# Designed miniproteins, single chains, continued (4), part 34

Each design is a single chain, and the fold is of that chain. pLDDT is the mean over its residues in the fold that is shown.

## One batch from the design tools (miniprotein)

Design m13154
Fold by ESMFold2-Fast:
Structure m13154 (fold): chain A 113 residues (1-113)
Amino acid sequence: SEVDRIVEEVIKKLKELREKSPHPELQAALDSAIETLKAVREYARQLPPLEAARLVRDTVLGIFDGLIDLADKLIETSTDPELQEYLRSIKEELRKMRDEVQARLDEVIAALE
């Protein structure tokens, strides 16, 4: 399904961010997010399409919001300007992914309603 494809693409992108991130707390949060998305994808495959799309939308957006909030906290608490700039770059990538995924899932939900 389109929902399954979107989740697979998000997992792939979060794995790529994890490989680029030197920060242990952010790596742990990305690992947790990836495992949550894998579990939700498996569960969503058993749901009617509209219910699956809504569940995935709420879960994926919640994960991105949590990761963005963590990035903000790490920026605020860091005294290393190079690490702060790197974290701002990651935060911007997360924001762009969130907006793209939200638009795609909203389109899927609208088509199923």
Scores: mean pLDDT 88

Design m13155
Fold by ESMFold2-Fast:
Structure m13155 (fold): chain A 89 residues (1-89)
Amino acid sequence: MEARFKARSEVQRLMAKATEKYQNGDYESALELYEKALELIKKEDPKDLATRANVLRKMREIYEKLGNEEKAKQIDEEIDAIKKQAAAE
């Protein structure tokens, strides 16, 4: 339980920093921070599908800003998979 609680706090910190980088136009740094948040969620709180989907949505927006349509589509597929998993539970 303590590991999940600490992970949630760190995920929130990473997402806040990533959002700040995104707002400043630092899309590469924002992606790195969101990727760290995503990996932490997957490792420490894999059942938190809502936070995972939120991180993925932010990463998708950044890839769209960068013109990386292939990565944006891959993330859309991952989000759809999460929605399907949530609906099945």
Scores: mean pLDDT 80

Design m13156
Fold by ESMFold2-Fast:
Structure m13156 (fold): chain A 71 residues (1-71)
Amino acid sequence: SEKEVNEHLKKADELMLQPWSRERALEIEKHLLEAELATPVDSPLLGEVTAKLLGVIGGLRGAGIPSQRPK
């Protein structure tokens, strides 16, 4: 639901304000993956969720950390 998507986005945004760490980056990805699963395909939120998720996955890859995202 939109409420669940917004709750996960808010948690991810709050974590992004804190200093970078492996644990924090993985927690951000977890919240964004949960947001992606809750987001309808035609939702205006899909673009924001996808962009943020790809950004954090890129950061994890750059740090040599495996993404938690399914194939």
Scores: mean pLDDT 80

Design m13157
Fold by ESMFold2-Fast:
Parts: C-alpha cells; structure tokens; sequence
Structure m13157 (fold): chain A 62 residues (1-62)
C-alpha cells in the first residue's frame, strides 16, 4: 500500500539522515541525505509532503 511504501521510505530517509549527522555532517546535509534516501526508496510525492506540511505548519520553529 502507499502507506506501507511511505513508511519504508521515511524510515530509509531517517536512517540516512541520522547516519550522516552521527558522522558529523551539518543539519542541512543530513536533511538533504534523508530526503534523497526517501525519494530513492520510492516515496509517493504529495502524500507525505501534505501530511508533513500540515504538521510543520502547526509547529513554531526556532
């Protein structure tokens, strides 16, 4: 299902981002690596971005 693929893609992205950060990469590099891994894993465009946009829109960032 799309949800299953999205979870797998998100997990791949999160692991790649964390690995980059643990290796001493910058926050921006980690985010880029994570997003690249997520897209490489076949994240369905639009579905994740819509949910993430709503979640991020409700948060006040520093």
Amino acid sequence: SDAEQMRAAFHAGARAALAALEAGASQETGEKVGLDAELRAGRPLGVRDAAEGRALGSQTGG
Scores: mean pLDDT 68

Design m13158
Fold by ESMFold2-Fast:
Structure m13158 (fold): chain A 91 residues (1-91)
Amino acid sequence: MEKEVEEKMKELEEKLKKAKTLKEVEEIVKEMIKFSEEVAKKLIEEYREKGDLEKAKQIEEDLKERKEKIEKNFKENVEKLFKSLQKLKEE
């Protein structure tokens, strides 16, 4: 499960690097956030069922921090892509 999660996130990061339009970047970022939420939700539920409330809380906190980092990176990538497209249009 963890290895499949890492592989999926790596594929999404590679797609993000190859993205040529703002819409593609937005769709990939939304997919990354959704996938991260789904994985975290399953892990939180599993740890809660085992009675490990502390670990479940850590995963919730890690998810929040990860989502904030993805959103910040999205804004930075959007600005970088927009500047690159503007430069190509001047040629």
Scores: mean pLDDT 73

Design m13159
Fold by ESMFold2-Fast:
Structure m13159 (fold): chain A 89 residues (1-89)
Amino acid sequence: SLTEELLEAAERIIKEMEKVGIPEIELPEHPGARRLAEIILKGKKEGLSPREIALRVLKAELEALLPSADAEAREALEAVIAYLEELLK
């Protein structure tokens, strides 16, 4: 299902961020990555862990998709966002 695919992707990204630590963030000419880089830079400045930064980045990206999502995609996105919110507690 779309929910399962999104959960798998989210878990993989979180594990990679934990493994590599807090990266030195660059904006190397990726327009689509710029917003994510800003969230990472803000989280790093606030002293958040790599895990918390990854969770916030994923949550923000999924939330940005909600207004354009159809009913099935919206349900999947909301389920994954709820999962990420639980991990942030």
Scores: mean pLDDT 70

Design m13160
Fold by ESMFold2-Fast:
Structure m13160 (fold): chain A 85 residues (1-85)
Amino acid sequence: SPAPSREEVKERLAEEVLRAAEDPERFEEMLREIREHLGESDISAVESMLEVLRKALEIAPPELKERLEELIRAVEESLEAAKAK
């Protein structure tokens, strides 16, 4: 089989994020992980996460948009922390 495109990988990851965001406990765990650890990652890894979350927000049902916006905000803060290295 041909290797999945970057866009196909992003779609798959976005769908996984949406499933996790539906569960309040998994949402809180993701938010905590982002806030505690993502800022220690390479800039490219943080930017990739931001692209996935923006795709998730694009396809999200209205009831999940607020949670995804909070995750995006946390990743944007982590990106600024990663750039400060």
Scores: mean pLDDT 81

Design m13161
Fold by ESMFold2-Fast:
Structure m13161 (fold): chain A 66 residues (1-66)
Amino acid sequence: RKMNIFLTKKPSEKEVIGFGKEMRRVALRNNEEQDVIDMIDEGIKYAKQGNVDEAVKLLEEVLKKM
């Protein structure tokens, strides 16, 4: 899936949650450290709380660390 699609349009809470879940799956498959998984879970939590912009920023920052 192409990550840049979410960057060209303001995503909904559902889209950000879905993106975060996909990131979590990829991180687990790549044997990323537990701190990376925890940051992804935190981003999903922000999206569920309606803080979509903060969730997107956090998930993008985690992607740079992956």
Scores: mean pLDDT 74

Design m13162
Fold by ESMFold2-Fast:
Structure m13162 (fold): chain A 57 residues (1-57)
Amino acid sequence: GRARAEELRREVLRESNEVMKKHEADGNDEKAFAESAKIAARYSPALRAAGSRPAPA
């Protein structure tokens, strides 16, 4: 449901933020963005299953 989709989005943001923070300190933005993309891709099927489909195509 929507509550589960929101939880998953928050988890993605949390993990992405930690990765960005770590690599920002190292001065490696490209690596940070690549890792954030992997996190988003990993959560994508779960978000779809949780009913996040109302988002625009």
Scores: mean pLDDT 69

Design m13163
Fold by ESMFold2-Fast:
Formats: structure tokens, C-alpha cells, sequence
Structure m13163 (fold): chain A 78 residues (1-78)
């Protein structure tokens, strides 16, 4: 999944959060995404708080994107 305006580190952090929400292996997903995108695991981990903030901002929006972001955050917090 690719969002306009995200840095490669933020995309890798998003892959971590997607894997975590889906009950997968978030550490393996982060390492794989970081390798593919050419960023360090440390840079990707540092981007996680920023991606969580972007998801909270998306959850404030009406429509399908806001609904998806709210469901995603609920899975991360549960």
C-alpha cells in the first residue's frame, strides 16, 4: 500500500502497523519493507509515532477512508 506524501520510512512503519493490526509478524513486515524501500529498521521504527498521528488525522475524516482508519486504530489499541 502506497500513500502520496509518505516517506519510505513512514511506508515501512505503516507496513509494521498493518501487520500488527492483522495479527501477523510486525517485526518481519517492518524488516522486509525497510529492505525493499532502502531505509534502516531504526528509521522505520522512528517513523511509527508519526504514522499513528496520520492515522488519527485520517480517522477524523468522513466516508470510507475515515471508517477504515477508525477500524485500523481500534485493532491496534485492542
Amino acid sequence: MDFPGLTPAEIAALAYLVSLAAGGDPELSLRHAARVLGVSVEEAKAAIPRVRELLREAAERPGALGEAAREFLARLEG
Scores: mean pLDDT 79

Design m13164
Fold by ESMFold2-Fast:
Structure m13164 (fold): chain A 108 residues (1-108)
Amino acid sequence: DPVDLGIQAAKNAQAVARLVPPPPEVVEVALEVGRATLEGRWPSPEELREMAERVRDLSETVAELLRRLARAIERGDRETVRRLTFQLVVLASETEEQVEVAIKIARA
């Protein structure tokens, strides 16, 4: 159930947020990927790997999600792309607008 997955992802994001708030660059990368996914234009695997390298020292979790997302796009695995993008946006959510983007990705 997408709602159950969304609730679990939100709980995980809140647990992480209580320890270390996401840096602005991590938030920007996650939102860019989220918006591209909603528009049906996936970033290239190369762009995602470049994003992963840029945020690696800020968030290894987000960097690994971006690398996994690049591999899913290379395979044409649309379901995995949507789920990883949803998780990425939820992990980087600091505002209600960011949560709305995550919900739209989960519904797509």
Scores: mean pLDDT 74

Design m13165
Fold by ESMFold2-Fast:
Structure m13165 (fold): chain A 103 residues (1-103)
Amino acid sequence: SMDELLQKIAEIGGTLKDPTVRELFSTAVNLLLAAIEAGDLALADELVEALVAEVAKLSPEQQAEFAAALDRVFDVILSVSSPEERAMVEHIRARFRELLASL
């Protein structure tokens, strides 16, 4: 259910100790869920690029903490995704991993 999904995501967010990372994580989750709901890959790519630009301003330690938490969120979303949603979620995840690895 949506409530169960949101609860699991909130539990992941609750593990974050750095307030800057927590704020960016909250923004990232909201943008990711909106992009998936819209089913718009072009919008998803634009949002991922904008978010990675914000991550680029963080320290290496903050970047690692953010990336690890976000990866756990993708695992949770994928566990409840339809086949059509799964394709889009995998696309967004791959794009994040590609761009974050370049930092």
Scores: mean pLDDT 84

Design m13166
Fold by ESMFold2-Fast:
Structure m13166 (fold): chain A 138 residues (1-138)
Amino acid sequence: SLLEQAKKLFEEGKEAFKKGDYELALTYYQGALALLEGIKEKSAELLVLEAEIYLNIGEIYFKQGKYDLAIKYYEIAIELADKALEIDPNNKEALRTKARALDNIGKIYEKQGKLEKAQEYYEKAKKLYEEAGVKVDE
């Protein structure tokens, strides 16, 4: 299926990212998104996969110091995770993906010296991690 092919491209993109090959990772992530765009009915699983891919694109731009672009892609990931949660409100993968995007936006604001804004995003992420069953101890 298109969904299984998109999952395979996403895994190949994550392996390229781990090796520091950001150009190859972006190529795989964009290929996965193109396959998912061909699917008209958006299931919660599909929306979570799209959100995870956009989250990983944001991480590449974060690593490159392109903070405004990273925030843009993290916000797309949050929007897609929220759409998945409208279909399945207890979807732990959607909650975790949204939490990770919020946490990463917090890290950007912290790097920019915007500490109060960073803390706001960290607190939002912490609540979602707890809802997803992830232990968050300071």
Scores: mean pLDDT 90

Design m13167
Fold by ESMFold2-Fast:
Structure m13167 (fold): chain A 102 residues (1-102)
Amino acid sequence: SSQIQQQLDLLDQTIAALKQLKDWIESLKEKTIPVEKLRQKIEELVSDPVIRASLLNLLETMKEKHGNAKEIPKSDLLSFIDTAIDSINQTKQKLQDELASS
């Protein structure tokens, strides 16, 4: 299915953007990262509006889990990104299985 392939391509691009964001976060010496700095970096890394909206939504979710804090602990961000990548990979596997059965 061309629709499933388009979804897989979007998920691959989302994983790539999350990995780039993770690498950037790991490069920072600070223990906490400002939400505004994360938002700006997502906007810098991601030009696709759908992928950008997805990553910004994930950032909002993480911010809300931290009581709408202006800064989020680096360790929590890295854990959250790893969990998001794992979740997307599980979705990717299900879509690949559907494509193979079609």
Scores: mean pLDDT 86

Design m13168
Fold by ESMFold2-Fast:
Structure m13168 (fold): chain A 58 residues (1-58)
Amino acid sequence: SLNAKLNSEVQKLADEGASPEEIQARIAELKAEKKTSPESKVLDNAVISLELLLRRRG
């Protein structure tokens, strides 16, 4: 499912020590996807998780 894929992706970025630039790029991609799927809480949750990860690393 999309939820499982996004949760796995966020965890992988956290575990592998992704750069702030990589995290920011992925946030931008998910925000662009959200513009075409405004009701997606799954995308909202993924963006929030990545923004929290970015704050911990920057």
Scores: mean pLDDT 80

Design m13169
Fold by ESMFold2-Fast:
Structure m13169 (fold): chain A 68 residues (1-68)
Amino acid sequence: SAAEEYAKKAVEAAKAGDAKAAAEYARLTSQNSIGPLAKSAGEAGARAGEAGDAEGAATGWYSANSLS
C-alpha cells in the first residue's frame, strides 16, 4: 500500500538523520492510514520534524506505522 511505501521511506530518512524527509514521509503515511490514532501520530511526527526535532519525528512515525 502507499502507506507502507511512505513508512519505509520515513524509516530510512530517520536512520539517515534527515528530520525534514522523515517528517514529510510521516505526514504522507498518516494521510494514507486508515486508523484515526495512526493518522494523529503521523501528524505529530510531521510537526516535530518541521520544528527540526528529528527524534520527535521518528517517534511519531513509529507510533503511526504499526507493523504488528
Scores: mean pLDDT 65

Design m13170
Fold by ESMFold2-Fast:
Structure m13170 (fold): chain A 80 residues (1-80)
Amino acid sequence: SKEERKKAVEEALKFAEKILKDIQERTNNPEAIELVKKAIELLKWALENIDTLSDEEFYEVLKKAFDLINKARELVEKEK
């Protein structure tokens, strides 16, 4: 449902914001910060367009956002 999709993107945004704060506090890696910010922008866009996105389009945006977050996390791990 649209309500379930909204909840999913809201939870993803909370997660992305937490990851952004963690990266800023731990390493302050600018490339990793940029990737998470791009993920947050995609998730905000999905929330704004939730009524017009197909299920396939919605899940593709979520996948892209999590791919960006994962790339940011990999960059931070390589610094260790």
Scores: mean pLDDT 85

Design m13171
Fold by ESMFold2-Fast:
Structure m13171 (fold): chain A 70 residues (1-70)
Amino acid sequence: SYIVIDVRAENLKPGESAEKEAEIKEGDTEAKVKEKAERTETTLTIKREAEAVVDGKKYSNKTELTVPLP
């Protein structure tokens, strides 16, 4: 299944940040997703970290997107 977290970054002013975290535990499957949005006067940065444990194996991924603002 998809895990989707939306930090509503569109409402952030320069110098503000917003963060959301979600955890799912179902039997032998655990998943954790953390998303953070940070706004400066010239950039918007969105960071997403995901960790999952499936059948005793750990999987992790980290993504970062920085968007220049006009």
Scores: mean pLDDT 72

Design m13172
Fold by ESMFold2-Fast:
Structure m13172 (fold): chain A 78 residues (1-78)
Amino acid sequence: SLEETLEEIRKKVDEMEEFEKNSTHLSIHDQILVGSATTLMAMGLWVAEKANDQEVAEETKKRTEELIEEIEKIKEKS
């Protein structure tokens, strides 16, 4: 459902925001990348909530997961 998809995105955004708060051990470059990705994910969630559309929510979830995968690559190289 739309409500379930939006809740899944919210949980992923909340997890990334928590990681960003605890990312002071990373390089300044990586901190900027994490902060930027977190901002993009939060903006995506806002757009999905305003659109109130299942397809927009599903596409937003996929893009959120892709951003998380890129940040995980940064964590693995650290």
Scores: mean pLDDT 83

Design m13173
Fold by ESMFold2-Fast:
Structure m13173 (fold): chain A 68 residues (1-68)
Amino acid sequence: MKPRKPSPEEQELARRIAEAKAAGDTEKADYLSDELMIRGLRRLAEETGNPELQEMVDKAEEELKKKR
């Protein structure tokens, strides 16, 4: 998978994930990884126009916000 160009927000998230892993905070690293994945899926849904993907992303984002 070769994305076009990660946004500054995606670069920041990737950095935070690496820092959390280095600190042994696997729970935080997992949370941030899920957030990054959801952002990527949302972008893909917007580019492809798949309403099913958009609904799935919306629900996943709500669930992610419930997790700490």
Scores: mean pLDDT 74

Design m13174
Fold by ESMFold2-Fast:
Structure m13174 (fold): chain A 58 residues (1-58)
Amino acid sequence: SDDAELDAAIAAGPKAARELAHRYGEQGKVDLMRRIGERTFAAQVAGGHAGADALAAE
């Protein structure tokens, strides 16, 4: 699965993401879950203070 397809499916919502994962089977589901986790974390960081400074400070 391509990053662009995963990002588009995630942006479209859980139903679209599930349909994409279903078409690509087991690997598509694994890739999608990993990407969702990464995107959710990135969005959380961006929603607050977007910057590596917070991560560099212990």
Scores: mean pLDDT 66

Design m13175
Fold by ESMFold2-Fast:
Structure m13175 (fold): chain A 75 residues (1-75)
Amino acid sequence: RREELDVSFEGGETVTLTVHVAVGDRVDVRMKDPETGKWNPPVVSAVATTPVVRLTVTGPSGWDRVELRVVVTSP
């Protein structure tokens, strides 16, 4: 299975994402490039070792809006 969650916040802010997963799920977090509108390669990529994954992301202070995409993929 594959699940996607989009999150947006202001540049310069720090957000903590709490992702509920199954052990063995892959979690990828991508940030959208504000100039091109394309999703960058994953800034975080991890395989879950616990049923909850916590990720902290700080947006660049020069950006008006930061858009993140969290992708959870089961094995």
Scores: mean pLDDT 76

Design m13176
Fold by ESMFold2-Fast:
Structure m13176 (fold): chain A 66 residues (1-66)
Amino acid sequence: SLAGQAFRDAALAGVGTPEAANKASQGAEKGTGLEGYRNAFQAALDGGATPVAAMSAGAGAYEASK
């Protein structure tokens, strides 16, 4: 979806690596609101993002679910 692609682009800018951005995007798709935040945050960390970058990916997933 266009929203999913926009989220991937934003996550890539925030986390700095394609792997972390792709994992964050996949995590976000598994939930909405706080669940999407949690899933994107954990997926970004698993992809090698810093905690700060992972929080940004989570916030992006939360906003995308609104």
Scores: mean pLDDT 63

Design m13177
Fold by ESMFold2-Fast:
Structure m13177 (fold): chain A 84 residues (1-84)
Amino acid sequence: MVETYEAKDAAGNEYRIEATEEQLREAVARVAPLAERLGETLPTPIASALAFGELIRRLEELGGKVEVSAAVEAQIAAARAAVA
């Protein structure tokens, strides 16, 4: 069954996830090591935005859906540009 999760990331950004528990668990498991490594090397706002962008990507690959504000999408894009 697809569940709706409303959550905040470490930077305080709000999002809504529509996914199964298994999809969410798998996506989080795939992103957690990356989030840890990014947090060691990058400032927290950039690390959080990059990790969150990867979480969205992994959830969508698994068939889940994520709704975020345009401001959150812009933060993820800016973080990716900053490390390019």
Scores: mean pLDDT 73

Design m13178
Fold by ESMFold2-Fast:
Structure m13178 (fold): chain A 66 residues (1-66)
Amino acid sequence: SGVESLRPAAVAVARNLEAQGRVAAGRAEALAEAMMEWLRENYDPSLDPGENVARAVAAVLPRFAA
């Protein structure tokens, strides 16, 4: 599905945010899953894949960053 094709990008972004200290250690996988859950409800096929992933980060990162 269109949303599932974004999973590698979501995982990569979540791991990068964890490496930057913006996500608590060990929580990258939980962030990636929260991003995928958000994308299932809010995916916009008119936007590019990167923009959809960026929107997911903006929506869910606050629950994992601080």
Scores: mean pLDDT 85

Design m13179
Fold by ESMFold2-Fast:
Structure m13179 (fold): chain A 83 residues (1-83)
Amino acid sequence: AEEILAWAKRQAERLKEQVDEIMKKYEAGEISKEEAKFELEVILGLAEIHLGVVRIADPDNEEALAILEETIDYIKEKIKELE
């Protein structure tokens, strides 16, 4: 449904903004690598919960699923940068 897609887009944008803010704080020396990694792993867990919600509520919404899967991949990539 249109509402689920709009919701998924909003969640993806918010999660990416949170990831980018954490990375900026790390690059500025405001937080440690360990703290940045922990915060990113928390956001990853939230993204996976959001994907699970779409899979249960609207399993045929391929666009909403793809957006959240791409967001999860983005977060995983940022976590890898901290290794």
Scores: mean pLDDT 88

Design m13180
Fold by ESMFold2-Fast:
Structure m13180 (fold): chain A 80 residues (1-80)
Amino acid sequence: SMAELLERAERMAREIVAAAKAILAAAQASTDPAQKARYQAEIEAMIQLVERMVELFPDSPVLQAALAELKAILAAVKAL
């Protein structure tokens, strides 16, 4: 059902944000520019996935918040 798909998407988005926060922590601990580029690409892929979820469920505040957090995390990694 659509409700089950939304529940699964929201759960996945929360896990994706947690993973992105871990990537940010790893990026902050690293001095390797190649690792920074890889971390940026991984977060950009996460953003694309969550953007697709938001397209399917535009009224989900959980998915909207997850997308905003991922974009903020990407900006933080780019600023390192």
Scores: mean pLDDT 92

Design m13181
Fold by ESMFold2-Fast:
Structure m13181 (fold): chain A 87 residues (1-87)
Amino acid sequence: SDKEKAQKLYELAEENERAARESRENAERIRRETEEEAEKLLKEGNEKEAEKVRNKGEVITGLFEISASANEMVAELARKKAEEIEK
């Protein structure tokens, strides 16, 4: 039924919203850890290693941000579709 379809779409939206939040939290954690590690390496005079740590952190945070954006898009589309069915 349309009601069951709408309910499944709301559930899909909630799951994707949770996944997006987790990915955003992981991105922030990696940013902080990367900043701290890079700062420590710079204080030790290891500028080249600090740059590598920052570059790796940027790639990892970027992947989490892409994942979060994809999940946010799925959640928005699922929620919109559920609302259309309930009309």
Scores: mean pLDDT 90

Design m13182
Fold by ESMFold2-Fast:
Structure m13182 (fold): chain A 51 residues (1-51)
Amino acid sequence: DLDKLKQYLVNLKKSGKYSDSELHDLIQQLSDEKNLTPEQTNELMNAVKKV
C-alpha cells in the first residue's frame, strides 16, 4: 500500500533521525524491493520533501 509507505517515510523524516540522503536511499531500496514504478517512487520522494 503506497499510502502506508508515504506515512512511514514522512514519520521517519519527522523523527529527525535520518538525513535527506538516507531517506532517498531508503526510498530507492523500497522501490527495488517492492517493484514500484518511477511515478510511485517520485510520489514517495515528494512526500518526504514536503515535510
Scores: mean pLDDT 81

Design m13183
Fold by ESMFold2-Fast:
Structure m13183 (fold): chain A 76 residues (1-76)
Amino acid sequence: MDDILDALERISISVARLALKNQGKEDKIPEVNALIREAFKAKRAGDYKTALQLYLKAAELMGDKATVARLTKKLA
């Protein structure tokens, strides 16, 4: 349902913004926000593999090595 996906998208964007600000990477916020929005668009379309690939790119930009490792293994 759009309501749940919209809430999760907003939470994901908020968490990414906080993480990037804490790392001094505010210049990356627009790029990470775009990747998160594209990932949720893919989820709404039922394209889970594309959504995971977009999350992987966002996690790489955020420096979340644990999430990068986990998603890379799922996509292999």
Scores: mean pLDDT 78

Design m13184
Fold by ESMFold2-Fast:
Formats: C-alpha cells, structure tokens, sequence
Structure m13184 (fold): chain A 59 residues (1-59)
C-alpha cells in the first residue's frame, strides 16, 4: 500500500519518522541506513492502520 493510500493519522506518523531520519541522514551521509529506516517507518505505519482498521485516505 502506498503512503498516500494510508489513513491521514498513519501518514502523519510516517512523515514524523521521515523528518527525523532525514535529519539524521543530513548529519551522517548514510543513505543506505536512511532508506532502510524509511522502509521500516512505512511498514510500521501500514501495521498501525491494519491493527486499528483505519479508513484509507480519501485520495
């Protein structure tokens, strides 16, 4: 499921995580770790949506 298809609450959680990981990437230059962290954040946001059965985004 794409991030745009997630419930707005799940999207908010992903965006918070993304900003945190992006800040760390700018400090370290470690793109591989950044990409892995983004993938984990997406999966966690999808899991949160599935567990709580949140409605998908209206987009």
Amino acid sequence: MKIEELNPKSQELYEISKKMFERRYLQTGDKETYEKQLEMALKQSQNYQDVYKLPKAPV
Scores: mean pLDDT 75

Design m13185
Fold by ESMFold2-Fast:
Structure m13185 (fold): chain A 88 residues (1-88)
Amino acid sequence: MKEEKLEELKKKLEEERKKVEELLEELRKQGAPEEALEALRELVEAELAALEELAKLWAEGAKKEEIDKIGQEKAKELEPLRERANAL
């Protein structure tokens, strides 16, 4: 059951990654700077990795409060990447 749910979540994360790659390619075609595209890619990859870790914690039986707390900590760790993306 837990493994099956993790596989479903991983599949949804893969779909999200695909949508983001399509968006980045469209932005590239519209003349977005490579530096901005790289910053956005790094941010999105880090956010998706954080979501996957939170999904694993949920599958392992972590309580919502613990998942939310770890989610907030990961969001804080992503602030420098988010600031870099917003500055471009």
Scores: mean pLDDT 77

Design m13186
Fold by ESMFold2-Fast:
Structure m13186 (fold): chain A 59 residues (1-59)
Amino acid sequence: MSGPEILEIQERLRALGFDVPVDGVMDEVTRAAIKMFQALHGLEVDGVPDEATRAALAA
């Protein structure tokens, strides 16, 4: 996954109230926020921003 795609995910997570850095790096904090988002939305909790996770973030 490219840096610009990670930045987009981090910006969306911050807009939803998650405390994540917007630095384009898939760090532990960003992965933890993705897992929490996945759990809240009934998605598979793997910390991977797949198409389902990204679609849910965009909604």
Scores: mean pLDDT 79

Design m13187
Fold by ESMFold2-Fast:
Structure m13187 (fold): chain A 90 residues (1-90)
Amino acid sequence: MHPLAEIFRQYAEIFELLGDKEMAEKAREAAELIENNPRDERVHELEKEIFEELVKHFGEEKIYELFAGVSSLDEVIDVLEKLKEEIEKE
């Protein structure tokens, strides 16, 4: 599995938990595109849309805080898994 595809799958799960079905579907589409062609132009467009929607749900400060000090794709996955756990626990 491509690490970037895993990140977009984590975004999809987060959006599902938030009730944002449209963005969850777009995140899954991005993950599938990355597995087939990581250089697809649509991946970059979907990444931008996903980031903007995360900022709408959590606010800019929270998103910047979550990604502060992140230096690898594995660390991004860890941050997203923790965010998902916070949402699930309410």
Scores: mean pLDDT 77

Design m13188
Fold by ESMFold2-Fast:
Structure m13188 (fold): chain A 92 residues (1-92)
Amino acid sequence: MQADFRRALRALSRLSRDRRRRAITDIVIRFRDVVDDDTLARLATALRQLLSPDPAVRAAAIDAAVAVVSTLSPAQQRRILAIVRDAVRRYS
């Protein structure tokens, strides 16, 4: 699961700036139904760092998002992965 999620976040980070911003907004809205407010805040912060023009900042953001998701239940991890994959497909 973690490798799949990392791949999906790398694909997200390679979208054009405007598509990436729209995808992240959509992802964060959909995450509200999956995780608590504290987890959502941490994930939203990490995902917004994917908007950075600095590839090192984006790489660190991917690692941070993966670390947060790894603490969640398998059911939550599957739903989060599906949401990110769906957004990447929709905005590609």
Scores: mean pLDDT 88

Design m13189
Fold by ESMFold2-Fast:
Structure m13189 (fold): chain A 75 residues (1-75)
Amino acid sequence: SMIAELLAELKALNEKDVNGPLSEEEKIELIKKVARFYMELLGLDPSLAELVDSPENQEKLMALMKEAADKLLEE
């Protein structure tokens, strides 16, 4: 499934960071790219991906993603 492939890609990126650390800018860019894709997949505004530039905003974005995902699973 596409979701399983996205999770595998995120895991691979996380493992790359551990074994060969990305710069802070590269990390933010990758997180924004993946977040935009998830926003579009969940039917949310992709501009919300800009929120990943701060820890406080990252928590808000994660909460929104979980809420949208839960809503899709509720049928």
Scores: mean pLDDT 65

